Designed miniproteins, single chains. Designs and how they scored, part 22

Each design is a single chain, and the fold is of that chain. pLDDT is the mean over its residues in the fold that is shown.

## One batch from the design tools (miniprotein)

Design m790
Fold by ESMFold2-Fast:
Structure m790 (fold): chain A 51 residues (1-51)
Amino acid sequence: MQAEEEAKRRAEIDKKVKEINEKMQDPSLSLEERKKLYDEFLKLRREAGRR
């Protein structure tokens, strides 16, 4: 019943991870922004891994 919603969430997570990865490759980002991106990446990874 929720399979379609789960698939959409996975697609959103994948897109978000890609955006974070691209941003992390930009050295012009501040250390604070990099730390925030790492935390967000780990959070998304844990959500995907737990589910």
Scores: mean pLDDT 74

Design m791
Fold by ESMFold2-Fast:
Structure m791 (fold): chain A 76 residues (1-76)
Amino acid sequence: AEEYLERGKEYLEQGNYSLALVEFIRALELDPNYAEAYANAGKAYLAMGKKEEDAKGWYQKALELDPNYEEAKKNL
């Protein structure tokens, strides 16, 4: 799971938001309780120009799994 999370973060830094999202989803397929992967998927969604409502859904899921996850709190 961490391998895909790290790869997704690299794609975010490169501006490859669609590939970043794919890698975060792969991380979640291996670990559905990975709060950090949900939060980073929300970031990729916003960066891609996807609907804010959809991005908020990703952040809410991250907070559901980890209520103290600061990154997700700031984006709700």
Scores: mean pLDDT 74

Design m792
Fold by ESMFold2-Fast:
Structure m792 (fold): chain A 77 residues (1-77)
Amino acid sequence: SREEAERALEEAERALLEAQRVARERGASLEALFTLGVAALLLGMARLLLTKGDDEGALELARRALELAREALRLAE
């Protein structure tokens, strides 16, 4: 649903911002930086799909972006 896609997008955005903050404050490996870049790209694509009315595609990409943002945060440890 659109509401599920919007919530997933918000959660992914918050996770990405937190991972970016930690990477900036603590430094980050090339792996963490690359993972952050891919997460940001997927989040952007999810937003684009949401504007096109593809709620299911947006949800799928937002969930993937969230997973990668969490992985980037783990790698920035």
Scores: mean pLDDT 87

Design m793
Fold by ESMFold2-Fast:
Structure m793 (fold): chain A 77 residues (1-77)
Amino acid sequence: SELLERLEQLIAELDEIIRRLKAGEISAEQALEEALRIGKEAYEIIKQLPPEEAERAFKRIMEKLQELGKLAYEALK
């Protein structure tokens, strides 16, 4: 599915942002702006998926966003 392939790309983009944030290669503000963009695009895909796939995808995205948010918060201290 093209939607599932795009969703996997978005998850990989979140992982790369998390990596860059941990390495100090991007600011917390840049990471949060990119996370918002990715989250919106992921939501547009998720709402088109069957309910069980949508729930799994939502949980995966939310776990990555929560990790990113915690790292961004720590970087702002």
Scores: mean pLDDT 87

Design m794
Fold by ESMFold2-Fast:
Structure m794 (fold): chain A 68 residues (1-68)
Amino acid sequence: MSREELDKEVELTLLVMQAALYEKSGDFENAAKYYEQAAEIARELGLDSTAEYFRQKAEEMKKKAEEK
C-alpha cells in the first residue's frame, strides 16, 4: 500500500472506534458524524460494501438522535 492508503486505513479505524464509543454512550449525534466520516474514507479506499455499511449506521444514529 502507498503511505496515503495506509494513513486512510488508520483514520478509518480510529473513526469507527470513536463512532462505536459514542453509540454505546448514547451520543447518537456524534456517533452519526463519525460513521459518516468513516463511510467517506472507506469509499476513498474502494471499500464500497464497508462504506455502505457505515453510511447506513450513520443514518440509524441520526434517527435515534431525533428521538430525544
Scores: mean pLDDT 82

Design m795
Fold by ESMFold2-Fast:
Structure m795 (fold): chain A 129 residues (1-129)
Amino acid sequence: GTEETPTKEQIALTYLLAGQIYLNKGEYDKAIEYFEKAIEIDPNNAWAHLNLGRAYLKKGEYDKAIEYYEKAIKIDPNSARAWLNLGEAYYKKGDYEKAIEYYQKALSIDPNNERAKKLLEEAQKKLEE
């Protein structure tokens, strides 16, 4: 028979999708709320931690963004996207040496990532200024 109540996995997915919608709309505080609700159900969801970091990055809260990207990397150390986003957070803080380190880590996982190549070049140019 069909269950009348959604599963925990279905509820978590609903919160993740709601968070992504609000993130895309620029409603960062609502995005954060929904991603936090998803993590309450599934604390090892690397994608939820990654998108919490993205929401904080868009709010200019770079240290919070770094914290959540580091949590995403602990769950999934082979996420080129998490390493790339960690580099972007350090770039926005003006720490170009760390940005370069993490962009290189992203490229070691995904060598054909054109965004990572471009961001690496931009960070390298900042050190030459």
Scores: mean pLDDT 89

Design m796
Fold by ESMFold2-Fast:
Structure m796 (fold): chain A 66 residues (1-66)
Amino acid sequence: MEEDIEKLVEEAKKRLEEAGASPETIENFAKHARLVAEQAESLEEAKEMIDRMVKAVINHIKAKKA
């Protein structure tokens, strides 16, 4: 479970880098995502929560460029 969560976090970090997020934003995201995933009762829930967080950050970056 923990290794799978770390893989999800690393993949999310890559997507944020591609979206133009700063290193500070990416690292803060990773810390928050790990805390959220630790509260999840299943790997499926952790994946869904992390996916939602990634989309929120990407949408915020896109909104700033629009």
Scores: mean pLDDT 78

Design m797
Fold by ESMFold2-Fast:
Structure m797 (fold): chain A 121 residues (1-121)
Amino acid sequence: APPVQLVESGGGTVAAGGSATLSTKVSGVDLSQKVVMWYRQRPGQAPELVASINARTGEVIIAPEYQGRITISVDLSNNTVYMTLSDLRPEDTATYFGAVPVPGSTEFVFGEGTELRVVEP
């Protein structure tokens, strides 16, 4: 079987109060039946869950700290999950990465991430 891999993009430097759209492209697994998660990791801290989407049902779960600021969507034709963060704050500065369960395993595959830096204007 091909290896499961996630590749993120969409990071960069953005002014506080702006928005950013991040993507994770998934390969090696059928995304249509999967829950895909978005995590972030701030420097020196453990990864934390931001949001998830069930690609089969369209159900979205957003962590309470981010409710009202996040939109998540899936594009099955490109096997890609998008997350838009709005009303950005300096504390949103982190590496953001996707995660997906490995079929037949208790393991998750994580992407290497895309760095988002939020700066005062």
Scores: mean pLDDT 85

Design m798
Fold by ESMFold2-Fast:
Structure m798 (fold): chain A 65 residues (1-65)
Amino acid sequence: SAMNEEETKRVNKIIEDSAKENEKLFNEMKTANEEQKKELAERIQQINKDTGKKIREIREEAIAS
């Protein structure tokens, strides 16, 4: 089923929070050394994985309801 307004707001907040954290990490990369850049890139990948999982869980809740 389609997400309701509340579920849509939850998804949008998750996306917004992830975008802000990714922007912060990308800005840190600009002043980082190569080792730090690798660590920051791994953190960005983890944030993206976690974000996808949270969105999937909300969509699964919407289907189950």
Scores: mean pLDDT 82

Design m799
Fold by ESMFold2-Fast:
Structure m799 (fold): chain A 69 residues (1-69)
Amino acid sequence: MVMARVYLLEGKKAFEQGNYEEAIKLYEEAIKIDPNFVEAYRNLAEVYEKMGETEKAEQYRKKADEIEK
């Protein structure tokens, strides 16, 4: 959990800098460590939406909602 949160924080920094590809990689690493990490899925959805990949954004948003309920 702590390690997954470090990747989430680094991903947020990359996103704020406009480095969407790096943000995606970091959020994916967080999810690999904690597959139920709702916040990582929501942030990943936001990055894909910013990139115009609306279908991927909806998939990750749906996954977050399923975990959170």
Scores: mean pLDDT 83

Design m800
Fold by ESMFold2-Fast:
Structure m800 (fold): chain A 78 residues (1-78)
Amino acid sequence: MKVEAEVEIRREGDRYVARVRITVDGKTYVGEGEGETAAEALERALVDAVLRAPEITAEEAEKAYELARKQAEEAGLL
């Protein structure tokens, strides 16, 4: 099974805005979230993406979450 995640996190004033693209078996889902921390914005964006993807499994969602957090950590955003 192929799961990919692409993450963008921006600071806008006192808040963070995150956008994630989750691709599962060739289907792409986009989520957006805002928070007082980069981690909170990312988690909200991931929840938004998963809510728009009722056909993905919990295991696929967890893998997407793991990949997204890893990308954000490697970029120094978490």
Scores: mean pLDDT 80

Design m801
Fold by ESMFold2-Fast:
Structure m801 (fold): chain A 66 residues (1-66)
Amino acid sequence: LVNILAAKTLYNQGKYDEAIKILEEEIKKNPDNAFAYRVLAEVYEKQGKTEEAEKLRKKADEIISK
């Protein structure tokens, strides 16, 4: 959870690569962490990767739905 907030701070500063690294490590450790997928989608959207961001959001929604 704290790591996800740190990633949000990083991408708000334009440090997308560092934010992605933290989020990917969190997903690797906890593949059911929907919040990490959502924040990763936000980073990809800011990079202009809108379709990839939508896929990540759908993945997060699937996790939340149980």
Scores: mean pLDDT 79

Design m802
Fold by ESMFold2-Fast:
Structure m802 (fold): chain A 66 residues (1-66)
Amino acid sequence: LREELERLRRFAEETERELRRAREEALRYGATVDEEAAQRRLAEVDEAERALREMVEERVAELEAR
């Protein structure tokens, strides 16, 4: 149980770091090239973050329900 939760936390942290980098890249792109395209990229990152949170929440609930 604890090992599975730790794996989920590590996976979430790694994915969050990747999404953070993508957000920073989108912001930089918007400042230098295209604000509308940057907004679309940010929306995709926000959606991915929401999906990640939902997935982790469901997995934690499954493990805790045991």
Scores: mean pLDDT 77

Design m803
Fold by ESMFold2-Fast:
Structure m803 (fold): chain A 68 residues (1-68)
Amino acid sequence: SARTEELNRLLARLEELVGRASPEVQEEVNRRLLALLEEAGAIPDPEESFDYLYEGLREIVRELEEVL
């Protein structure tokens, strides 16, 4: 699906950016990802949960691109 393809593209970009980051930044991103997954997992509607996760991932990628 288009939505899964977009998520896979975001994840690939996140992996690329994290691979270029310092260990400190990698740990910070990991903490943010764990919090995002916990927050998304608390949303009962699968579509809303997916949207929340997707937007959170987009924000992390955007912020990493700004500093890397």
Scores: mean pLDDT 84

Design m804
Fold by ESMFold2-Fast:
Structure m804 (fold): chain A 69 residues (1-69)
Amino acid sequence: MSESLEELIKLMTEAENAIKNGDLESAKKYIDKIYELSDSLSGSDPDLSSLGRSGGDDLEKKLKEAEKK
């Protein structure tokens, strides 16, 4: 896999684990990094950028659901 794809998968995994562990602050930071990486890829790899944005959106939805009481 490309270096960027490996990093994206790593960030997604860390964000998901943080949400599952109730560490919503860390989850938010990982999601922000996913969006930042995806934005940086938009010019060089738009498909990977789209994948990252989609994954970030899914994780952000899970984070918002976890924050609701």
Scores: mean pLDDT 81

Design m805
Fold by ESMFold2-Fast:
Structure m805 (fold): chain A 55 residues (1-55)
Amino acid sequence: MMSIEEVREEIEELERQIEELTPLAEAGDPIAQVALAVYRAARDFLEELLEKLEK
């Protein structure tokens, strides 16, 4: 079972990857665009998990 702290750390890691990929995706890199979509989906999933764990 993942702790709230571990979920938060994973979200922060994903947000940093998103920040790094965003300028590359905006420049038209198709690999960066796909990776950005995957990382955003993972972040959204973990944010929903965090909300449920805090409730």
Scores: mean pLDDT 81

Design m806
Fold by ESMFold2-Fast:
Parts: structure tokens; sequence; C-alpha cells
Structure m806 (fold): chain A 92 residues (1-92)
């Protein structure tokens, strides 16, 4: 929904400001944030943000493939999805 989408856009911006190539999308209460060419700081920020998202009520998973990190947040509501995605952006 709209909050998840706004949160995803915020997450992409935060990851990009951390020095990685960022992409984020929201679909049906799930937010996916991808950081490409991630430096160690950006990667750790994404991981910490995903953990923070879990404390906000989302299920967070992070997958690493070389220098590409993908965080997937599954939330029970649009509001929680948006908040969890923002936490990822703040952590990156």
Amino acid sequence: GPMAREGAEYAAKGVAEGGAEAEARAEGGTVTVTAKNANPGAAMGLLSGAVAGEYLGAEGTVKAEGDTFTATLRAPSDEIAGKAARAVGEGA
C-alpha cells in the first residue's frame, strides 16, 4: 500500500546515501530493498535496519550475493511495512 511504497522509496534513498546502488519496491505488504556494490558500512547498515524492522513487527530476511545485499521485509500491515522499510534506510 501507500505507506509501504513511501517507506521503500525512503529505504532506497538511505542506502544510496550510504554509497551503494539502491533499489527498493513494495508489493502486498512486502518491501524488498537491494544494495548493489555495497561497501561494508552500507551492508552492515542494511542488516541492522532489517533487524530493527523485526522489532517493529515485520519479518526480516537478508540475502548476500557477493557485494549485493537484498533485505526482504514481510509486514502484517501497510503501516508496519512502511515503518520497517524506513528503519532499513536509516540503518544504511
Scores: mean pLDDT 77

Design m807
Fold by ESMFold2-Fast:
Structure m807 (fold): chain A 59 residues (1-59)
Amino acid sequence: MKKTYAFAVLKEVDGRREVLAIGMVEADSKEEAEQKVREQLEAQGIDLEGATIHVVEVP
């Protein structure tokens, strides 16, 4: 059964914390949600090197 996850993608650039993306995604697990977010951002040409992906289930 699909669940809704909120995500935030953060990266430190020049000692500053930058928010690359925030949003929601539907997935069967937290791990699948992380993978979908990574794939979507990479498909958009966003460089995820050194970025951290945070995913949390929405009630």
Scores: mean pLDDT 79

Design m808
Fold by ESMFold2-Fast:
Structure m808 (fold): chain A 67 residues (1-67)
Amino acid sequence: IREKVRKLLEEGRKAGNLDEGVRQAIKLIDEYVKEKKLSKEEIRKLTNFLVAEALRAIGDQIDEELA
């Protein structure tokens, strides 16, 4: 799941549609949580992973557009 999330964010960033990539990653995580019936702790870990990866991608995009 983490590899798929990272791929969606990278594809979104490369396409200039990072917002869409983030939304697709959130949807993927939501579906995965429901399918696997994840615990609150596992959901928290996935959420933290998504936030960290999204912030990295946003930072990279801002540097490219504002520099």
Scores: mean pLDDT 75

Design m809
Fold by ESMFold2-Fast:
Structure m809 (fold): chain A 60 residues (1-60)
Amino acid sequence: MEIKVGDIVNIRALDLETGEVLELKNAKVISIEGNAITVEHPEKGKHVFISEFIAYIEKA
């Protein structure tokens, strides 16, 4: 399934800043640039994930 800017997604990915695996539910995709995806979660804020470190991403 192709993910687009404006989609609401469920994502699990490694946060390179903390080294922690994050699970975000109902995060909005605000940017996709090459292998980088930026999402914004109402409670967790804005996060940038690299596709190589994304365990899964799906439309919510």
Scores: mean pLDDT 80

Design m810
Fold by ESMFold2-Fast:
Structure m810 (fold): chain A 66 residues (1-66)
Amino acid sequence: KEKEIKELEKEIEELEREIEELRKKLEELKADPNADKEEILELEIEIGVLDVKLGVLKLILEKLLK
Protein backbone atom coordinates (compact mmCIF):
# COMPACT_ATOMS: atom_id res chain seq x y z
CA LYS A 1 0.00 0.00 0.00
CA GLU A 2 2.79 2.47 0.93
CA LYS A 3 4.73 1.63 -2.26
CA GLU A 4 1.57 2.11 -4.36
CA ILE A 5 0.98 5.48 -2.67
CA LYS A 6 4.54 6.64 -3.49
CA GLU A 7 4.19 5.58 -7.14
CA LEU A 8 0.87 7.44 -7.44
CA GLU A 9 2.34 10.55 -5.78
CA LYS A 10 5.20 10.51 -8.30
CA GLU A 11 2.78 10.10 -11.24
CA ILE A 12 0.60 12.94 -9.91
CA GLU A 13 3.67 15.20 -9.48
CA GLU A 14 4.88 14.50 -13.03
CA LEU A 15 1.40 15.12 -14.46
CA GLU A 16 1.06 18.40 -12.49
CA ARG A 17 4.42 19.50 -13.93
CA GLU A 18 3.24 18.68 -17.47
CA ILE A 19 -0.03 20.59 -16.95
CA GLU A 20 1.91 23.60 -15.56
CA GLU A 21 4.16 23.65 -18.66
CA LEU A 22 1.11 23.53 -20.96
CA ARG A 23 -0.64 26.30 -18.97
CA LYS A 24 2.45 28.49 -19.36
CA LYS A 25 2.42 27.90 -23.12
CA LEU A 26 -1.30 28.72 -23.23
CA GLU A 27 -0.74 31.99 -21.33
CA GLU A 28 2.07 32.98 -23.76
CA LEU A 29 -0.17 32.17 -26.76
CA LYS A 30 -3.08 34.21 -25.33
CA ALA A 31 -0.72 37.17 -24.82
CA ASP A 32 0.34 37.02 -28.50
CA PRO A 33 -2.15 38.84 -30.80
CA ASN A 34 -0.78 36.83 -33.77
CA ALA A 35 -1.45 33.47 -32.11
CA ASP A 36 -3.54 30.87 -33.94
CA LYS A 37 -6.98 30.52 -32.30
CA GLU A 38 -7.11 26.81 -33.19
CA GLU A 39 -3.75 26.22 -31.49
CA ILE A 40 -5.09 27.94 -28.36
CA LEU A 41 -8.28 25.81 -28.42
CA GLU A 42 -6.32 22.58 -28.97
CA LEU A 43 -4.02 23.37 -26.04
CA GLU A 44 -7.03 24.21 -23.80
CA ILE A 45 -8.60 20.84 -24.68
CA GLU A 46 -5.33 18.99 -23.95
CA ILE A 47 -5.01 20.72 -20.56
CA GLY A 48 -8.66 19.83 -19.80
CA VAL A 49 -8.08 16.14 -20.57
CA LEU A 50 -4.97 16.06 -18.37
CA ASP A 51 -6.84 17.88 -15.55
CA VAL A 52 -9.49 15.12 -15.61
CA LYS A 53 -6.78 12.44 -15.46
CA LEU A 54 -5.10 14.29 -12.56
CA GLY A 55 -8.44 14.41 -10.70
CA VAL A 56 -8.93 10.66 -11.12
CA LEU A 57 -5.40 9.91 -9.84
CA LYS A 58 -5.94 12.16 -6.80
CA LEU A 59 -9.22 10.34 -6.02
CA ILE A 60 -7.40 6.98 -6.20
CA LEU A 61 -4.68 8.35 -3.89
CA GLU A 62 -7.32 9.58 -1.39
CA LYS A 63 -8.92 6.11 -1.42
CA LEU A 64 -5.54 4.46 -0.69
CA LEU A 65 -4.88 6.87 2.22
CA LYS A 66 -8.03 5.64 4.00
Scores: mean pLDDT 82

Design m812
Fold by ESMFold2-Fast:
Structure m812 (fold): chain A 58 residues (1-58)
Amino acid sequence: SKNEEYAEYLANIVKAKKDLISEDKKQKVIDDAYEQAKEKFGEETAELAKKKIEEVLK
């Protein structure tokens, strides 16, 4: 679905830039992606994007 594709899209951007994201900025990256996904596709897509990005940033 477009909602799942958008969450995956955000997670893939973060994954591609993982080595450029410092520890002190990880939470801001997660928060920004959550708000962006929520504004475009709602809270379920935002939660999915957050979960995928948190897994990438482990």
Scores: mean pLDDT 83

Design m814
Fold by ESMFold2-Fast:
Structure m814 (fold): chain A 60 residues (1-60)
Amino acid sequence: MTAEEAYQKGLDALSAGDIKGAAEWFRKALELDPNYEEARRTLERLARDAPHSKAVREAL
């Protein structure tokens, strides 16, 4: 699995309203490629927009 694939799965989860699943996939993308800017920016946005989400905090 590539970081791109993990990031795409995260976007699919967001489209389905699964914030926890999305955060876990974006974290997976960053584990595969720590320099994947798209995943980093998306996690930063989720942290800003949902700062009390346990799933987002655990992904960071």
Scores: mean pLDDT 76

Design m815
Fold by ESMFold2-Fast:
Structure m815 (fold): chain A 64 residues (1-64)
Amino acid sequence: MSKLEEGKRLYEQGKYEEAVKKFEEAIKDDPDNAEAWRNLAGAYAKLGKYPEAIKYGQKAVELE
């Protein structure tokens, strides 16, 4: 199971802080993975960290 898939599972469980860690690991392994950046942005939004959510969401759009 990939770090991205692990992060998505944690997000589905409401474990947003743990999901952030897995999405950050996925991005470290593959920084061009737009899906990982989108999921990181979503997790930050759930944590109320909107500046980070906007920043990482923009990165996902940039990568296409």
Scores: mean pLDDT 87

Design m816
Fold by ESMFold2-Fast:
Structure m816 (fold): chain A 69 residues (1-69)
Amino acid sequence: MLDKLTKEAEKLLKEGKSPKEAYDILAKKLTDQTVATLDSLGKSDLHDEAKKSSKEDAKKAVKIAKKKL
């Protein structure tokens, strides 16, 4: 959920992470979690789509969090 990612981004920024660092942390975490879930469901053909979506969601979350601060 984008809202939960935004709260995580706000937390990272408040901890002193830069927006770039927060993005990198969230994008990696979300990609790893989504890929693992797809593998468990037998949808390994969706890995590239999952990586793209995870990066887009992480970027949006950091952008929204930065605006709220």
Scores: mean pLDDT 78

Design m817
Fold by ESMFold2-Fast:
Structure m817 (fold): chain A 65 residues (1-65)
Amino acid sequence: LLEELKKLLEELRKATSEEEFKEIALKIAELIEKITGQKIDKEKFASLPKELFIYIVEEFLKLLE
């Protein structure tokens, strides 16, 4: 799960379109749900600005390591 999350984060950084970003962000949200056991509003979560989303996921990974 953590390695999948890291891989998706790198793919997210390389995303060049809003559609790519949203697809990857939804996959990240699903992995975070699996890791935390908490239900996430995926659409709301995936609507965050790309830079802020990346920052939040990086900080989350630090907490899990």
Scores: mean pLDDT 76

Design m818
Fold by ESMFold2-Fast:
Structure m818 (fold): chain A 78 residues (1-78)
Amino acid sequence: MEEEIRELREEIRELEARIEELERRIEELKKELEEAKKKGDKKKVEELEKEILELEIERGLLLIELGVLRTILRRLEE
C-alpha cells in the first residue's frame, strides 16, 4: 500500500504537468486564433478552432483522470 501511494502521487504530479503543458499550448493557439480573425484568414481560423477544441477535449479527459486519481489517493490515505 505504501508503494501504491507513492506511485499514485508520482502519476498525479506527471498528469498535473501534462495538463499545464496543454493549457499553455491552448493559450498560444487562442492568441494565434485572435490574430487569424483580425487578418480575416477564415481557413486558418477553422484550423485553429478545431485544434483548440481537440486540445480542450484532451485537457478535460486528463482533468477527469486527475480527479479519479486524487479520489483514490484520498481513500488510500484514510
Scores: mean pLDDT 85

Design m819
Fold by ESMFold2-Fast:
Structure m819 (fold): chain A 74 residues (1-74)
Amino acid sequence: EEIEKIEERIKELEKRIEELKKRVEKLREELEKAEGEERRKILAELIGEELRIIGDEFEIELLKKKLEKLKEEK
């Protein structure tokens, strides 16, 4: 049941994106309060989390496209 597996993977990625967005929000708040070296560390972590969100969003789009194709066959 490939459709079910893809839907499950999309849900996992969407859940992970929401958690990553919460971390990004918290990191942005910390960044506003941070100075010097600590600010640079928070910036690096923020960039890393935002890149993960972009990657996960891209995977969701590919999976949604695959789901549409699978649902159209019959």
Scores: mean pLDDT 83

Design m820
Fold by ESMFold2-Fast:
Structure m820 (fold): chain A 75 residues (1-75)
Amino acid sequence: DPKLEADILNALARMYLSLAKLMKERGEPAKEVIELLEKSIEYAQKALEIDPENEEAKETLEEAKKLIEEVKKEE
């Protein structure tokens, strides 16, 4: 089921995004936060390749992209 596969990929993207936010709040190294955000972006993009209408994946992608840009400016 392609939609189930997209949902799993989006769930992974959201997990990486949540972990990146937690690590950023704890003052963990920017490099580690960026690596988690890059994984979040990768999985969200893969979810959207399978299901382009997945609103959760779009939201995850936008949030991860915004946060990675913020973190890179602080690096």
Scores: mean pLDDT 86

Design m821
Fold by ESMFold2-Fast:
Structure m821 (fold): chain A 84 residues (1-84)
Amino acid sequence: MITPEQLREVLERARELAEEVRKKTGVNISVFVLADGDRVDVVFLTDRPLSEEGRKALEEAAEQLRKHAEELGIQVDVSIVEKS
């Protein structure tokens, strides 16, 4: 079961990674997290469609988040949603 502290850790790291992508792309990214048993679902929602380079940057951020969570023993599912 995910603790409140683990959920906060994932959220804070996801927000840091989203901020890095915002600085590179100029696109605002909202982060949503949901605890579901022993899993955390993370959604990166972009304020506009991304360029190919922007999608790659956000996919790399998602992978960094998965790696960070795995090191902490937390199962995460990361989704990217682009606003039209």
Scores: mean pLDDT 84

Design m822
Fold by ESMFold2-Fast:
Structure m822 (fold): chain A 67 residues (1-67)
Amino acid sequence: DYEKKIEEYEERIKENPEDAEAWLELGEALYEAGRYEEAVSAYLKALALDPNNERARANLGRAVRAL
Protein backbone atom coordinates (compact mmCIF):
# COMPACT_ATOMS: atom_id res chain seq x y z
CA ASP A 1 0.00 0.00 0.00
CA TYR A 2 1.77 3.11 -1.27
CA GLU A 3 -0.48 5.43 0.76
CA LYS A 4 0.69 3.73 3.97
CA LYS A 5 4.34 4.19 2.96
CA ILE A 6 3.70 7.85 2.10
CA GLU A 7 2.15 8.42 5.54
CA GLU A 8 5.08 6.69 7.28
CA TYR A 9 7.65 8.86 5.49
CA GLU A 10 5.58 12.03 6.07
CA GLU A 11 5.60 11.25 9.82
CA ARG A 12 9.38 10.70 9.71
CA ILE A 13 9.85 14.04 7.91
CA LYS A 14 7.60 15.79 10.47
CA GLU A 15 10.02 14.62 13.21
CA ASN A 16 13.14 15.43 11.16
CA PRO A 17 12.56 17.65 8.09
CA GLU A 18 16.30 17.51 7.23
CA ASP A 19 16.27 13.72 6.78
CA ALA A 20 17.38 13.50 3.13
CA GLU A 21 16.80 9.72 3.03
CA ALA A 22 13.19 10.15 4.21
CA TRP A 23 12.56 12.70 1.43
CA LEU A 24 14.06 10.29 -1.12
CA GLU A 25 11.91 7.40 0.14
CA LEU A 26 8.81 9.65 0.15
CA GLY A 27 9.56 10.53 -3.48
CA GLU A 28 9.85 6.84 -4.39
CA ALA A 29 6.52 6.03 -2.71
CA LEU A 30 4.85 9.00 -4.45
CA TYR A 31 6.27 7.83 -7.81
CA GLU A 32 4.92 4.29 -7.25
CA ALA A 33 1.51 5.85 -6.46
CA GLY A 34 1.63 7.75 -9.81
CA ARG A 35 1.91 11.12 -8.04
CA TYR A 36 4.77 12.30 -10.24
CA GLU A 37 4.66 16.06 -9.55
CA GLU A 38 4.81 15.41 -5.78
CA ALA A 39 7.60 12.84 -6.33
CA VAL A 40 9.63 15.49 -8.22
CA SER A 41 9.18 17.92 -5.29
CA ALA A 42 10.30 15.29 -2.76
CA TYR A 43 13.38 14.37 -4.84
CA LEU A 44 14.32 18.05 -5.22
CA LYS A 45 14.12 18.42 -1.43
CA ALA A 46 16.29 15.31 -0.97
CA LEU A 47 18.88 16.78 -3.36
CA ALA A 48 18.79 20.18 -1.61
CA LEU A 49 19.72 18.34 1.62
CA ASP A 50 22.17 15.88 0.00
CA PRO A 51 23.39 17.15 -3.42
CA ASN A 52 25.61 14.08 -4.01
CA ASN A 53 22.76 11.56 -3.72
CA GLU A 54 22.98 9.75 -7.07
CA ARG A 55 19.82 7.73 -6.36
CA ALA A 56 17.77 10.90 -5.82
CA ARG A 57 19.24 12.47 -8.98
CA ALA A 58 18.45 9.38 -11.10
CA ASN A 59 14.93 9.08 -9.66
CA LEU A 60 14.29 12.80 -10.24
CA GLY A 61 15.11 12.32 -13.95
CA ARG A 62 12.76 9.34 -14.16
CA ALA A 63 9.91 11.24 -12.46
CA VAL A 64 10.34 14.32 -14.70
CA ARG A 65 10.11 12.07 -17.78
CA ALA A 66 6.84 10.63 -16.38
CA LEU A 67 5.23 14.11 -16.33
Scores: mean pLDDT 87

Design m823
Fold by ESMFold2-Fast:
Structure m823 (fold): chain A 94 residues (1-94)
Amino acid sequence: SVFEAADEADRYLLKGLEYLNQGKYDEAIKYFEKAIELNPDDVLAHIFLARAYLKKGEYEKAIEHAERALQISPDNPFARWLLEEARKKLEEAK
């Protein structure tokens, strides 16, 4: 059921956010990836994956998910900010 899959995806998204707020980035990523398995075009799931990867210093992966969020929602200011921040951090790490 589309409604059952969406509800389960939202539960994974909320659980991921709970871990993200605790600084448990690997656990957060695991739950956001489960949300994306159920809803691949979930803009919020891609935004939160980009945030988690950015916090881990995995800047290339943060860029990939921020770009995906921006493909789905071209004018999303959070996706744009995450993309710019991840690109900046990647250049500073070189």
Scores: mean pLDDT 86

Design m824
Fold by ESMFold2-Fast:
Structure m824 (fold): chain A 58 residues (1-58)
Amino acid sequence: GDEEVAARLEELTRRALEAIAAGDLETARQYLEEIRSLLPENPVLARAAIAEVERAMG
């Protein structure tokens, strides 16, 4: 349900930010693509997650 999608977006965002902090931009891009795949499920939270990850990438 919506709660499961929100939890998944939070987990993917956290993992992407951890990958960026480690200098692993390839892994971060893979998580970003998974976040983008969730846009139809929760566009508001997915767009917020995308913006946060892209901002962290520079």
Scores: mean pLDDT 86

Design m825
Fold by ESMFold2-Fast:
Structure m825 (fold): chain A 58 residues (1-58)
Amino acid sequence: SEVRFEVLKSIAEAAFKYAPKEVADELLQNLLDYVREHFPEEYEEFKKYIESLKEKAK
């Protein structure tokens, strides 16, 4: 779980850094949906992390 969560955070960071905004937003939404379905215990923390990245990227 912890290692998986770390990998998902790395993917989100890479998406913000390297992907076009449109692609990044779509990928991040897909990651959120994936975590919600497969790792519901981690969903709230991951969602907060994604929101913090979006706020910093404004």
Scores: mean pLDDT 77

Design m826
Fold by ESMFold2-Fast:
Structure m826 (fold): chain A 109 residues (1-109)
Amino acid sequence: MLDEALAEIEAAGAAMAEVDRRLAATASPEARAAYRAALAAARPHLQKAARAAMEGDAEAAREHGEQAVAVLRAARDAATDPLLRAALAAVEAQVRRITEALVRLAEAL
């Protein structure tokens, strides 16, 4: 279970890196700046989710992970650029994947 959760987090990180590369190739500098700002806003919530998971608190890990998802969803809903909106939707899916892996990690501890 621990190894599976860590593999899921690693895979999600790789998928998010691919989203950033594709956006860099196709989007304006402004869209890329908005994308990075949205990720920076979500990051503290993911850090809290990871900390809760390390403490064995599955409920807190899920709650903080869902806050990270909410930040990304708000950024996506505010986005007018379809490439930025698609990139934020893809990252939201990966953050949900990380959240579920963190919840399983907390339950395994």
Scores: mean pLDDT 83

Design m827
Fold by ESMFold2-Fast:
Structure m827 (fold): chain A 85 residues (1-85)
Amino acid sequence: MYQQRLQQNPNDGLAWFNLGQQYLQQGNYDTAIRYYQLSIDANPDNYLLIGLSYSYMAMAYKRQGNYDLSRYYADLSREYFQLYE
């Protein structure tokens, strides 16, 4: 019987993304950004999840006042949404 762990589960990226959403909702932007990055790393072929993760990273950076990183990740989000067909 396989354990469902974030690092080995096929849904790891979605689980990390959901943790990112929880921390974003709480205003913990640094932790949210870290979980979105883990989501991207866990599912490199899920272009929709990657695009969403970058979109919320951009929002988190904007909330922190880091407009350069916000724009950078917003641009990456758009690129990945274009790959999702």
Scores: mean pLDDT 80

